# Designs tried in a protein design run: designed miniproteins, single chains, continued (3). Part 29

Each design is a single chain, and the fold is of that chain. pLDDT is the mean over its residues in the fold that is shown.

## One batch from the design tools (miniprotein)

Design m8982
Fold by ESMFold2-Fast:
Structure m8982 (fold): chain A 81 residues (1-81)
Amino acid sequence: SILERLAERELAEARERLEAAVPELKTMSRDQQVAFLQSQGVSAEEAEALVDRYGDDPERLLAAALERIEAKARAELARKG
């Protein structure tokens, strides 16, 4: 459907933004990493938990954040059709 294609496009754009931000994530403080993840659609509680677990590993932090964003997008699509 058009909605599924739009969601996949938005998810791909979010992935590209997060991947491009890996060098910046390496120089960010924990508070800045939390704020960045929130700006990408991760909830405050989830962002804090992800940074607490993976803040010292930006590639892992990015992978975990993307997995969360993808899971939420897919859950929304599954509920609506």
Scores: mean pLDDT 76

Design m8983
Fold by ESMFold2-Fast:
Structure m8983 (fold): chain A 76 residues (1-76)
Amino acid sequence: QQQQTLISSANDLSTVTGTPGQNVADLISDPSSSIQDIQSYFDQIVSSTSVTTQSAGNGLSTQADQLYQQIQQQQS
């Protein structure tokens, strides 16, 4: 299912920062979670990382946008 793909992507993003992916997966998978909550989490990850990881964060931002599109299409 699409939900499993989103969870896998969330875990990948969490691995980069060393944060647990389970919370992100819950936010993405839970239909009651707002897009704002998801965006806030990704913004926090990018902001809290080192300069080197911040450069990689540009790619993560693109992935976050793609996840956002998948969520919208899934709900439609």
Scores: mean pLDDT 55

Design m8984
Fold by ESMFold2-Fast:
Structure m8984 (fold): chain A 91 residues (1-91)
Amino acid sequence: GPRLLRLIGLVLRVIGLALDIRRLAEGFSAEDRERLEAFVERALARARAAFRADDLAGAEAVVDALEALLAGLRAGEPLETALRRAEEILR
């Protein structure tokens, strides 16, 4: 129903944000790319878990965390600052 379509939409948005972050990470050091990839992999795992659990709020939290990370990185924030904010949202 409408709820399932909303969950699918959130998961697709997570995938899109993950791809945008990975593209932006191409300009980073190998160490910083590894840190970003580790966070993205964990966010994707959380999105899959939320989908399996029919957890709309959990899926929304993953989107919010990735959007905050991408926005911070695009604004030129230090990686540590952007990752810390994203981790707090993903809690």
Scores: mean pLDDT 89

Design m8985
Fold by ESMFold2-Fast:
Structure m8985 (fold): chain A 59 residues (1-59)
Amino acid sequence: MDRADIEAIIAGKLSVEEQKALLSTMYRSEVKEEEIPELVETLRRSLANAAAERAALAA
């Protein structure tokens, strides 16, 4: 799964159904609509940490 897909989920540009389908594919399990906000927050934190590490390596 591309970083762009994760960023699209975090940005909220996808519909709830699209986010649910994509997250279910990523986690290989059924994701409920009510779980989306927590999963998005987890991905946002992970992406921020990865971006900080990449910036340090690119410097």
Scores: mean pLDDT 72

Design m8986
Fold by ESMFold2-Fast:
Structure m8986 (fold): chain A 80 residues (1-80)
Amino acid sequence: KRVEEAKAAAVRLTNAVLNGDIDGFREAADRLISLVDNPEAAAEVRKHADAAIEYLKNGDTEKALEHASRAAVIAVEAAK
């Protein structure tokens, strides 16, 4: 269940980056963080999500996607 929810949120996160949807990205990132019980892993997800948002604001979709992917991988792995 938790892993499936994290994977669904990760897909939403990636789609938000590809669409330039900062609000949708924040919503998906908050959902991913809520699924991570380990506070250190949650902090890393937050760090990468914040970096992705800054790159999205600057129109750097490639770097935003790199950080979004890192956040997603950390969150999905932590949800196991």
Scores: mean pLDDT 85

Design m8987
Fold by ESMFold2-Fast:
Structure m8987 (fold): chain A 85 residues (1-85)
Amino acid sequence: MEEKEKAKEEVERLVERALELAREAVALRRAAPDDPKAQLEAEILFALARMGLTVARKAAEKEGLKEAEERARKALEELDAAEAA
């Protein structure tokens, strides 16, 4: 039980951090749309967010954390929408 609780906390932390990075990326893109340096930084943040969410989803699947897996999946959809904006 303790191991599953730690895995759940780690998955939730990864999802939260990934969504935070995605928000930073969106803010950078909005604040400096004509700055190639800011646009590149935003792309890096989106890539890091996607990696974090993918790891979180796989970890949740491995540990049988269905609720956390669904949260990570929805976060990936949210990231796709934000990156396309």
Scores: mean pLDDT 82

Design m8988
Fold by ESMFold2-Fast:
Structure m8988 (fold): chain A 95 residues (1-95)
Amino acid sequence: SEEQLEKLKELVRELAKVIADALKAAQAAGKDVFDPAVLQEVAEAAKPKMEELLEKAAKELGMSKEEILEAIDTNEEVQEVLKEEMQKIYEELAA
């Protein structure tokens, strides 16, 4: 369980980086990254790489993608990592 927890935290950091790259690309294109419509475009652009990372994690952990998403949503420590990574991204974009 400890190794699974660390792998889930690593996955969340990798997913956050994919989102950060997509957000920075949108901002560089002159889009308002605080606009919900732009955030939807970012999510759609990030989806292929996020799916790749989820499939890799599923194979490494012996879990389904659905089980991984549930674990991310329900595990307090993993959620805290996600919040910290997203906060850093938005602080960088607001600078």
Scores: mean pLDDT 83

Design m8989
Fold by ESMFold2-Fast:
Structure m8989 (fold): chain A 94 residues (1-94)
Amino acid sequence: MSPYEKALELVEELEKELKRMIEEKASLEDINKYLSEKAKELEKLLKDAPEEVREKVFREMAGILSAAQAKDEKRVLEYLKRLKEIIEEGKKKE
């Protein structure tokens, strides 16, 4: 499995867990901790990806964090969709 395929699996897991955390009214501290851990895993998976791809992924992850902290599920889903599109585009350039 390519690093991009593993990254897509991680993003799908992230979507499911963030939806659950928002629905269950998880604390901002728990959301921040979870997203920080997943951001590190994603960075590790994409370490050899082009810098442009890594920068775009980081921006979308920051957007997810802000939206999740605001309990804005629609914005969380929009940022997750963009994140998936960036990773899929990176895979096509591989």
Scores: mean pLDDT 82

Design m8990
Fold by ESMFold2-Fast:
Formats: structure tokens, C-alpha cells, sequence
Structure m8990 (fold): chain A 84 residues (1-84)
């Protein structure tokens, strides 16, 4: 399950589709029973790396790369490479 989520995010990043990356994160938060406030934070990229790492089942460093991409601070390729 966690492996599948990481792979889906990596594939979306390789395609440069930020909408797909955000959708995957929102869907994971919904399945985890996230509140409306948490879903809103996920949509705008205001998620802490620690929370994102725990919910997605990735390392904190991988979560930081995903968050940086959502905030426009890195390229899709750089974020995808961090998920290796």
C-alpha cells in the first residue's frame, strides 16, 4: 500500500502533473479520516513534512521533496529523484 502510493506520486511527478500529485495526497488524507481543514491544507501545499511522511508512508526527506514541488520550489524531476 505505502509502496503503491510512493510509486503513484513518482509517476505523477515524472509527468509534471501537479494536479495528479495533489489529488493522490488528498485521496490518502480522505482515507485516513482527515478533517476539512486538513484537506484544505493539503490542497494548498501547507502540509508539514512530518505529517506528510507519516500519512504517505515515506521518509521525511521524501516528504520534504514532495512538499517543495507542490510549493513550486523544485522541478518534477528533482522531486521524483528524491523518491528513489
Amino acid sequence: EKEAIRQQIKEALEKGDIGSVVKIIVDVFKKAGATVEELFAAMVGAISPATLARLLGVTREQATAIRRYILGETTPKEAAEALE
Scores: mean pLDDT 71

Design m8991
Fold by ESMFold2-Fast:
Structure m8991 (fold): chain A 73 residues (1-73)
Amino acid sequence: SMIDELVEKLKKEGKTPEEIEAQRGLFEARRDLAAGNYYTAAKKAREIYEKYPDTPFGQEARRLAEEAEKKAK
């Protein structure tokens, strides 16, 4: 799958397990947002933000969750 390919690429680039988890979660959330699955996109993005709130990828996840939540209403 595209997600498995992304994970393997990040491992080869020497990314941390936390960065790999966050990037996978953000990829899934962006895919769900693009597909119109706003509820699932918001949930996945919130999970990344809750786990890593004070990181750049956590902040990106917060913005993505807010966008998805706005579109779901």
Scores: mean pLDDT 81

Design m8992
Fold by ESMFold2-Fast:
Structure m8992 (fold): chain A 87 residues (1-87)
Amino acid sequence: MSPLQKELLEALKANDEERARELLRQLVPSIPEDAGISAGVKDGKLVIGLLHRDAWARVVLDPETGEVLSVEAKGFPEELVAELRAL
């Protein structure tokens, strides 16, 4: 795990949405600048949500390992979805 990915994991655990948003834009630079990013803890998992016009994505991560457990996306390019899976 890169130092930046580790910082993202800690920000998500802390429900620090502002910090998580900044880190996500560095890790996934193809996210549109005007896209909405939500990030935090839900049901004991780390969850990232992206919304841009009619496009959405949801990423679920394991809070202990940072492993990507699932990626659901609609309307985003495959490159962006691949970047999310690589988190």
Scores: mean pLDDT 82

Design m8993
Fold by ESMFold2-Fast:
Structure m8993 (fold): chain A 93 residues (1-93)
Amino acid sequence: MIKKVENPKELFEKGKQAFEEGNYEEARDYFWKAFNSGLLTEEEQVEALALYLYALEKLGITRDSPEPIIAAYINSKNPEELLARATVLAAKL
């Protein structure tokens, strides 16, 4: 069986659609996959992580999970700035 890689831009767009429709669980999953692809621009990484964090809060999941921090350190050249900007953006949504 051939392993197919999902298009990260398509995942990001599907996440935004689900988010706008109030489907936060589906939005969370799409943004997480898009972010962990490593193929988003820096601006798209900030937006994807912010929308992911917002979706987690809407689902009642606490921010004490280490997964977003670890993913930022793996996928970003500026993980501390990315995390700070994403957290501020999520709080303003």
Scores: mean pLDDT 74

Design m8994
Fold by ESMFold2-Fast:
Structure m8994 (fold): chain A 56 residues (1-56)
Amino acid sequence: SLSQRLDLAQQTLLTTSPKPANPAAFVQDVCEKFELPQQCHEQLLKTFNDFWQKQP
């Protein structure tokens, strides 16, 4: 389901190390891999940026 694919994409984003040099391109690649619709790109990019902003 879309919900399961979104969960897997989010887990992939949050467990990837080191931080990607191009966050937007990385998020786009993850969305393509999990076949997520375009509206999920903005949400996942925000989640990715928020996560890395709070990392030590």
Scores: mean pLDDT 76

Design m8995
Fold by ESMFold2-Fast:
Structure m8995 (fold): chain A 62 residues (1-62)
Amino acid sequence: SPEEDVLRETMKRAQQLQDDMDEQIKQQKLTPEQIEQQRAEMGVRLQEVADETARRLEALRA
């Protein structure tokens, strides 16, 4: 269904973003302070993706 397709796409994108961040942290050996900052920024991006997904799902049901 279109709703399930949107959810699957969004979840895959979110997982990929998290995986990429974890890889970068491991590679660059960031300080705890820098890691916290990057996680905070990632949290904002993930929230934006979640909000966009919710709006798209609402539009599909309208």
Scores: mean pLDDT 78

Design m8996
Fold by ESMFold2-Fast:
Structure m8996 (fold): chain A 98 residues (1-98)
Amino acid sequence: MEEEIEELRKKAEEYAKKAKEAMEKGDNQAALQNYQLAMKYLQELVDLLVKNKQYEEAIEELDKGIELAKEMEPVDPDGSKAAIKALEVTKEEIEKQL
């Protein structure tokens, strides 16, 4: 489980970095593709942390996802707003376990 958590965190961070780099270069297609992969691995990471009752760590990862979604707003304004809202709702549900 710890190895799975570490690998998912690493993948989420790697794709988030690639998304930001692509956005800085004006490659909106690459930015969106890497952003979607980052969010996929982040969601898998959060789900695994919740199953393992690591609620504080799950909240920290959700905060990173919210930050990334805010940074992607210039590329995908509507998708960014939807993602932020969904992640904030998930965060509120997890906070009830603390």
Scores: mean pLDDT 87

Design m8997
Fold by ESMFold2-Fast:
Order: C-alpha cells, then structure tokens, then sequence
Structure m8997 (fold): chain A 69 residues (1-69)
C-alpha cells in the first residue's frame, strides 16, 4: 500500500463523526487489512492517548513511524 492511499484513508477517518477512540480503532483495522500489524500494547496506548485528548494526526504519526522508512 502507498503512502498516498494511507493519507487518503486517514483524511476520510478524521472527517468522520466517530469518537477519537473509534477513529484510532478504524485506523488500526485499516493498517491490519494492508499487512501493517500494530502491536496490541501499542494500540491500547494510542487509544488511551486519543481518549485523553491527543490529536488523531499525532496518533497517525506514531502509527506510521512503525512502518514508514
């Protein structure tokens, strides 16, 4: 999957009316579907951070660090 496709899906999820926690879950599901496995412990921490007010953009940045060059 290309970075362009990732950015498109991220923007779609950010524009949705979902809660921050649900947006993080949808992002993790999208990455898993494309072979980008996120550690369960890392995912739980990111969901917690979203609940505590961390922006979705910052959370996406953390997710991308695990699988970006």
Amino acid sequence: ISLTEIKKEVERIKASDLTPEEKVRRLAEFFEKHGFKIDPEKLEELIRQAREGKSISEIVGEMLKEYSK
Scores: mean pLDDT 76

Design m8998
Fold by ESMFold2-Fast:
Structure m8998 (fold): chain A 58 residues (1-58)
Amino acid sequence: GDERVEELVRLTGLSRAVAREIVEGVERGTPPELVREFLLAAGASEEQAERAVELLYA
């Protein structure tokens, strides 16, 4: 699997389907602020969303 998808699932507890959609959004050039908002809307905590954005845009 995509390592970023697996790490995102581990960090946030979101489903693999949601995590994959987020990673695909990043690959398509979605800005970090919109990815953060999507993570929060999907049920991630503020701390989880911040760490996830660091992971995805590192």
Scores: mean pLDDT 81

Design m8999
Fold by ESMFold2-Fast:
Structure m8999 (fold): chain A 82 residues (1-82)
Amino acid sequence: SSKLEEELAEAEKLMKRDYSADEAARQMQIMQLVQQYRDLVAQGAPRSQVDAVLNQLRAIAQAAGNQSWLAGVQRLAEEAEK
């Protein structure tokens, strides 16, 4: 839906804005997984597959200790629960 697309775009903004150059490799992984999430949602994939991508995003964000990434992942997780 258009509302889901708006929430996804807002979550992507959070995950792109607060990264330093030394986090570039992890930022790339985050952006790739966000694209995978977007593709799964567009395809109407099962929630279990969406949750698997969200868990990977959460693990990377937690390992990096990046609060902006954690906020973005939390926003995607909350949208997936609706």
Scores: mean pLDDT 76

Design m9000
Fold by ESMFold2-Fast:
Structure m9000 (fold): chain A 55 residues (1-55)
Amino acid sequence: MPTLDQFLDDLDQRVQDLIAQGASEDEITRATFALLQAGKDAGWIPADTEIEPPA
């Protein structure tokens, strides 16, 4: 199973891929928020951790 460190590395790689593709800041922020929520659902991030939604 992937570790928290591997999840964070994958998240960083996804953000870098979006930047390389010319995605907007709003798109990158929404994608990051979705990945963090998926991490909470998978149990890699504590369910009680507050994640700020994009503006």
Scores: mean pLDDT 71

Design m9001
Fold by ESMFold2-Fast:
Structure m9001 (fold): chain A 79 residues (1-79)
Amino acid sequence: SEVDERINARLEELEKKLDEIVNDKSLSNEEKYKKLLELETEVGVLLLEAVVKGASEETLERLTELEKRVQEEIEKLRA
């Protein structure tokens, strides 16, 4: 659907941001933590938008997996 296409395009941008934050050698652990918290908020907003707009179960699963990946990276920095 057009909704799924638009949400998945934004999801791919957020996946790229996650990889950029995690692999950025110029960022301290504190700076990475702050950027990951910002990204967690962006993923949460997109997930809410996907639910409200009636995105497919496949799209919602992809967003939930991205949310889990962001949360796992946050937890690694807290340890």
Scores: mean pLDDT 88

Design m9002
Fold by ESMFold2-Fast:
Structure m9002 (fold): chain A 93 residues (1-93)
Amino acid sequence: KEEIKKRYEEIKPKLEEILTQIFNDLDVDNSGSISGDQIPLFVRAIASLFGVVLPPLLAKDFAEYLLDGKTSIKPEDLVEVGEKLVELLTNMK
């Protein structure tokens, strides 16, 4: 828990840049959004920044929670989604 918080503080100044790079890597067709199977991959990529290896099923559960009824993530949502994911990783039981 504390290690994840420490890592977050280390990457916080570059968080938007890092999230944008991961988003662009997944948005291979340059549609301006990621959806479906791309979202669990996005979640897993961010978790890897904190040294956390998420199983595919857990990544899917986190993706569903982060979407909160949405079907896609846009660049404008990246920082909010990233911060919510950090909170989830920090509060894992």
Scores: mean pLDDT 75

Design m9003
Fold by ESMFold2-Fast:
Structure m9003 (fold): chain A 90 residues (1-90)
Amino acid sequence: TQKEVVEEALKELEKLTKKVKELEQNLDNLSKKEAEEEIKKLAEEYFELVRKFEELMKKEKLSKKDKEEVYKKINEVEKLLAALSEKINN
């Protein structure tokens, strides 16, 4: 159902948000190369989740408001990943 798609998307994106924040806290313990590899893995997971939920949103015909809620969370994760990438390239 539409509600299940929104709930699953928010849950999976929240899990990814926690992983990004955990990596940020551990950055000082990693080499630049290790940090780049971990960020790349999280970015790959992010793009896989975005693709999955864009397909589900289309299939289940989510409302504009429900899509906006999911995309808001997607944008939050993207900003966190971009900030991490910027920190290692300072």
Scores: mean pLDDT 86

Design m9004
Fold by ESMFold2-Fast:
Structure m9004 (fold): chain A 62 residues (1-62)
Amino acid sequence: LSEEELAAIEETIREELEKAGLKLLSVEREGDSLRVTVEEDGEEKTYLIPVERALELARARA
């Protein structure tokens, strides 16, 4: 996963979350997964997304 691919994934996630009224706090790579932390109604929620799935989502929006 390149820095450009990670940036594209982060931008894609940020846009989708902002449309839903959510805030992206961080995206961090952990092994073969991305740790995505979001803020919803003042609560922090963390999701693990496989890098392969995140790339598919970013490419679908390109």
Scores: mean pLDDT 76

Design m9005
Fold by ESMFold2-Fast:
Structure m9005 (fold): chain A 65 residues (1-65)
Amino acid sequence: MSIRESAERLGLTMGEVRAIARALGLSGPEGLRRALEYVAAGHPDPRVTDQLSPESRARLAEILA
């Protein structure tokens, strides 16, 4: 599965994925994949939520339910 497809399944923009990866200290395409896996695991982390718009936060919460 592509990074973009994984982001779309979580209701995230590529900009938000890049911001989350940066906040987590992750770099490159592997860093983006790890960031998406971390988000999908549902870890309560301000480094993730601080990078999301209110719409993306609401959408992600619904997808992970």
Scores: mean pLDDT 79

Design m9006
Fold by ESMFold2-Fast:
Structure m9006 (fold): chain A 66 residues (1-66)
Amino acid sequence: SSAARRAEAQAYNEQLRANPDDPVYLVAREVAEKLREIGDDIDKAIAHARKTGESILDALRKYVKS
């Protein structure tokens, strides 16, 4: 379930935060930030497609490539 996946991610993040000087923690944080940016771009592209009646795939390609 999504709740179980979130719980696993939280437990993993807590382990990483226990060693904040660990390079693994720094890399994981950078990856998480990039994934959030991609998620936001995807959400905006989907919202745009819903407003314009475009196919989601075509709107996503146009929006995120900009």
Scores: mean pLDDT 69

Design m9007
Fold by ESMFold2-Fast:
Structure m9007 (fold): chain A 55 residues (1-55)
Amino acid sequence: SELEERIAELLASPNEALRILGEYVKAETSKTTLSEEQQQKVIEVMQQFEAEVAA
């Protein structure tokens, strides 16, 4: 899924903060079933955080 691919990208990041975010999102999304809409919102939040870390 797109969410799984985005989590994998975060975990592969050279930036420690992004790897920590990836681990956190993976753990949280594993304990609940998210709708496609909810998954998309999580992806948007991850992208926003990536942009802030890159700035």
Scores: mean pLDDT 78

Design m9008
Fold by ESMFold2-Fast:
Formats: sequence, structure tokens, C-alpha cells
Structure m9008 (fold): chain A 100 residues (1-100)
Amino acid sequence: RPPPKLRLTDEEFQALLDVLRSLPPGATVEQVLAAIAAYRAAHPDSPVADLTPEEVLSQLLAHLTGGKLVSEDEMVALLVETFGLTPEQARELLKRLLQR
């Protein structure tokens, strides 16, 4: 799929990274999405306030990849490295985003 148009600033990207990194190492997909939803509620004036938590996560992943196309295996590795997710949780999160 083509990369989504980036709406995150570098500052918003770092804020979202800090929120997600604050989650416990075994965080579920639902906990990740809930944390993003809480961030949106706290920042109604942000460029991502009108997006769903899944859309915000897609923007975050696009920012991490520099907007380039990556394989699912590369994305799983990136999520594990960046957020401390298990490979299992990273795969479930990607399934939710891709509806597969």
C-alpha cells in the first residue's frame, strides 16, 4: 500500500513515542490503542486529534519508516525495537491495522 500522508510533526511524533514507551513490556494491542486515544483526548488541537487511534498509529509507523514501503517482517522488527513489544504483540497490532 502507498504510505499515508504524514500529518505528525517531529514534536508530536516524539510525544507519541514517549506515551507508547511508557506502557509495560507486555502491553496488549488494546492498551496501545487506548494510550493513543488518551493522547488524542488530551491534545484536541493537535493535527491527529480528528484521527482514530488506528489512524494515529499508522501516521506514527509512517513517520518511523520515513514514508517508505516496508515488509511486514520489517515493521514487526521496528515495533519490537522501538516500543519493546513482543513479536506476537507487534504482529497482532499490524493485523488490526491491515484488517487481516
Scores: mean pLDDT 72

Design m9009
Fold by ESMFold2-Fast:
Structure m9009 (fold): chain A 76 residues (1-76)
Amino acid sequence: SSLEEAQKLLAEAEEHLKQAEEALARGDLVTAREHLEQAKQKLGEAFDVATSELFERLVELGKRIQALEKELEEAE
Protein backbone atom coordinates (compact mmCIF):
# COMPACT_ATOMS: atom_id res chain seq x y z
CA SER A 1 0.00 0.00 0.00
CA SER A 2 1.04 3.63 -0.42
CA LEU A 3 0.90 4.09 3.36
CA GLU A 4 3.28 1.19 3.96
CA GLU A 5 5.68 2.39 1.25
CA ALA A 6 5.58 5.97 2.60
CA GLN A 7 6.25 4.74 6.16
CA LYS A 8 9.22 2.69 4.92
CA LEU A 9 10.68 5.66 3.01
CA LEU A 10 10.08 7.97 5.99
CA ALA A 11 11.91 5.53 8.30
CA GLU A 12 14.84 5.34 5.84
CA ALA A 13 14.96 9.16 5.67
CA GLU A 14 14.92 9.39 9.49
CA GLU A 15 17.79 6.87 9.73
CA HIS A 16 19.89 8.82 7.19
CA LEU A 17 19.18 12.08 9.06
CA LYS A 18 20.36 10.43 12.30
CA GLN A 19 23.57 9.25 10.59
CA ALA A 20 24.14 12.77 9.23
CA GLU A 21 23.61 14.33 12.70
CA GLU A 22 26.07 11.86 14.27
CA ALA A 23 28.66 12.51 11.53
CA LEU A 24 28.32 16.29 11.97
CA ALA A 25 28.70 15.92 15.78
CA ARG A 26 32.09 14.23 15.22
CA GLY A 27 33.17 16.77 12.55
CA ASP A 28 32.88 14.38 9.57
CA LEU A 29 31.36 16.87 7.12
CA VAL A 30 31.73 14.60 4.06
CA THR A 31 29.80 11.73 5.66
CA ALA A 32 27.24 14.18 7.09
CA ARG A 33 26.57 15.65 3.61
CA GLU A 34 26.26 12.19 2.04
CA HIS A 35 23.65 11.07 4.60
CA LEU A 36 21.82 14.43 4.44
CA GLU A 37 21.51 14.01 0.66
CA GLN A 38 20.11 10.49 1.13
CA ALA A 39 17.64 11.78 3.76
CA LYS A 40 16.48 14.51 1.32
CA GLN A 41 16.03 11.97 -1.50
CA LYS A 42 14.07 9.52 0.68
CA LEU A 43 11.87 12.33 2.05
CA GLY A 44 11.05 13.38 -1.53
CA GLU A 45 10.14 9.80 -2.44
CA ALA A 46 7.96 9.56 0.69
CA PHE A 47 6.08 12.73 -0.33
CA ASP A 48 5.40 11.21 -3.79
CA VAL A 49 3.63 8.18 -2.26
CA ALA A 50 2.39 9.78 0.99
CA THR A 51 -1.13 9.65 2.38
CA SER A 52 -2.66 12.50 4.43
CA GLU A 53 -1.99 10.44 7.60
CA LEU A 54 1.79 10.92 7.20
CA PHE A 55 1.94 14.58 6.12
CA GLU A 56 2.69 15.90 9.66
CA ARG A 57 5.62 13.49 10.04
CA LEU A 58 6.95 14.37 6.57
CA VAL A 59 6.77 18.11 7.34
CA GLU A 60 8.50 17.61 10.71
CA LEU A 61 11.31 15.57 9.12
CA GLY A 62 11.69 18.18 6.37
CA LYS A 63 12.23 20.87 9.02
CA ARG A 64 14.88 18.74 10.74
CA ILE A 65 16.67 18.16 7.41
CA GLN A 66 16.60 21.92 6.68
CA ALA A 67 17.99 22.70 10.15
CA LEU A 68 20.87 20.22 9.70
CA GLU A 69 21.56 21.59 6.19
CA LYS A 70 21.94 25.07 7.72
CA GLU A 71 24.30 23.70 10.41
CA LEU A 72 26.42 22.05 7.70
CA GLU A 73 26.57 25.33 5.72
CA GLU A 74 27.67 27.20 8.88
CA ALA A 75 30.35 24.55 9.59
CA GLU A 76 31.66 24.88 6.01
Scores: mean pLDDT 85

Design m9010
Fold by ESMFold2-Fast:
Structure m9010 (fold): chain A 74 residues (1-74)
Amino acid sequence: SPLEEELLALIGEIARAWAAGDTAALMEKLLQLGRVVEEMKKQGLSPSMLERVKALETAVFNHEPIDLERIRAL
């Protein structure tokens, strides 16, 4: 779906901002992520998409590199 593609694109952009230390881009993309997740909840958030969001959040909270290929494979 377009929302799933947008979510995956945002995860990629968040990973790049995080690796670059770009706090402004990170904040902007995290706000966009929140909006996309809320919209997906209205349409039915799939377990795989929820798992991808949780994997991203876990990496950020643990100060670990974001493995985009692993997240996309979920």
Scores: mean pLDDT 77

Design m9011
Fold by ESMFold2-Fast:
Structure m9011 (fold): chain A 71 residues (1-71)
Amino acid sequence: ISFEQIRDDYLTNNPRDSLSEEILSELRKSALPETALLMAIEDFVKGKITQVSKITPRALEILAKGLDEKV
């Protein structure tokens, strides 16, 4: 699963969620270990529930970074 697909899946269920803006904001903050954030993001997507509260700030940063770089 790509970061873009993960993001799109989330936004499809939560079109005006603050997470989308937070993700874009986090992209400009820091570059955290992508593997750790990817795992958290995948868990969130698999749950497909409001597990955004369990996504660490680091997870948001990698998600934003992944969206920009598609790593």
Scores: mean pLDDT 47

Design m9012
Fold by ESMFold2-Fast:
Structure m9012 (fold): chain A 79 residues (1-79)
Amino acid sequence: AAREAAEALAATLPGRVVIVPVSSVEEAREISRRLSAELGVPFSALASHLMPLARYGRPGDVSAPVALPGDTHLVAYVV
């Protein structure tokens, strides 16, 4: 399933990995706002990855890893 694929990808990455499910563009936008505040990264950096994945991705799709400050990576998947 999509979550298991995202977790497998996350296991190959160094540092902290944040795994995020997205089901809609609105959810992706809200998650981007929350993570921007929590991780101290620009909203646009997160939204540019999460919103297209939610808009154009199909259930089961997993994002390419996004490098973030603080030795952190973001992996998202479509539910």
Scores: mean pLDDT 81

Design m9013
Fold by ESMFold2-Fast:
Order: sequence, then C-alpha cells, then structure tokens
Structure m9013 (fold): chain A 95 residues (1-95)
Amino acid sequence: SVQVSLIPRNQSIQSGQNLSIRSRISGADSDVEIRVIAIDSNGNIVSSDSGIIQPGSDGVFFLPLSGSGNYDIRVDAIQNGQLVGSDSGILSVSD
C-alpha cells in the first residue's frame, strides 16, 4: 500500500507566514500526485498546494495562511485518479 507522511507532522508558525510542508511517499512504484490542504476550525479549506512526486522523494509544498488559530493539515496521495494514502497533522498559527 502507498504511504505518505507529513514531516514534521505537527508544527507552529506566525500569522501571515507561508507554511512549508514536506511530505514523503513510500510503497509506490510510479508517480504520485500529492495534494496538501489546510482546513480551519469551521471545516473550510483555506489553502492548498499540489504536485507530482516520485516514490522515495520529498515533496515541498507552500500553504499561505493569514489567520491565527489551529488548522488541520491533510496530505493526500493520488494514483490513477484514486486516493491511495493520506496523513494529517496539526498546525498552530500564532499572532
């Protein structure tokens, strides 16, 4: 099965800073689309980034955020249009 990991899973930034997300894929033998989203406390997707990554390579993604608070960061791995793996973490944004 395909595994994707957030590195680090949990992190903290200041309001107005771009969030840099690193992800790694294992268990895949072909290209994988990675989608990263930030979800606010109301369940809204407030930022996203995506790219195609080779197995065993790190992807780096940037999520601009302007509001303080706690966010869920979700990473999805997609092959042939299907969700094959996911990971999630917590982001704390301070003023």
Scores: mean pLDDT 82

Design m9014
Fold by ESMFold2-Fast:
Structure m9014 (fold): chain A 54 residues (1-54)
Amino acid sequence: SPMIEHLREVKERLDQRADDLASKGTPRDQLLADVLKIASDSTEFVIERMEARE
């Protein structure tokens, strides 16, 4: 599904951004990394539900 492929790309970008922010080690960057991890987990949940419908 093109939508699932798009969501996988979004998840990869979120994961990369979270890792980059976490590597900076400031409290603010760590909080932003946590937010992006939550977004990544939410994206994975949506992907799994969409795959179950195919």
Scores: mean pLDDT 85

Design m9015
Fold by ESMFold2-Fast:
Structure m9015 (fold): chain A 88 residues (1-88)
Amino acid sequence: MTEEKKELIKELIELAKKDPFKAVEKALELSKEYPETLGVAIQVLGILARQKGNKEALELVKQAAYYYQQKKYDEAIEKAREALELLK
């Protein structure tokens, strides 16, 4: 991993502590260039879904994680965006 990617991930994690929705939106935008940031978005969305008790959003987060693990990044981004919309 490059130093630039490490710094971006660190900034996203710090942003998630202050504004988790903004952190997810930024991570999803960055994931087009840096797929590794998609992992941060999925993790933050999973925490939010559990905190809100939103079972439908949690199911979408699990689907996003599955696609991310399969390196199907476009499908993972789509499911993560659907989860984000349910949690807004």
Scores: mean pLDDT 83

Design m9016
Fold by ESMFold2-Fast:
Structure m9016 (fold): chain A 85 residues (1-85)
Amino acid sequence: LKEEALELVDRAAEAARALTPEALEEVDRLMEEAARLVAKLSPEEQREVQLHALRQGLELAKELEIPGLDVEEGIARAEAAIAAA
């Protein structure tokens, strides 16, 4: 379950790199599946998956320049969450 949730997060991050509407729909689907698996995990395992998702999201935000989207606040929040872990 935990490993499956981590794999879904990794797949969602990869899909997000395409930056198409279809890719964003796939990201939503994969993250919804990951959330269902995470709900069945222990609090410690839930935190591990959440931190992994934050790290993947932070890496994507740093690599991707998305026109018209301000990601600075999200990056700062994610870095703070990772540092607090």
Scores: mean pLDDT 69

Design m9017
Fold by ESMFold2-Fast:
Structure m9017 (fold): chain A 83 residues (1-83)
Amino acid sequence: MKEVKLVLDINEENLQEQLNKADAFAEPYIKDWSPKKRAEATAKLSGAHIGAVAMLLDDSVDEYETVIEAPGVKLVIVFKRVR
């Protein structure tokens, strides 16, 4: 399976920019998937946005990872806290 990974350094100041980068990273892969699989991937991306925000609100958490899988490709998005 082909794995494609994106690592994003996030803080309160750059959060929205990095969330937009995560969406842009996934979009070229998702657009060619079935409607059902695109909906699942979109839900996963929404969950990743919530997870990144929750991570920034909890100083004990420095990393959040989400994985979006489709036939032949695994997309890995990692948010890391920068202080």
Scores: mean pLDDT 80

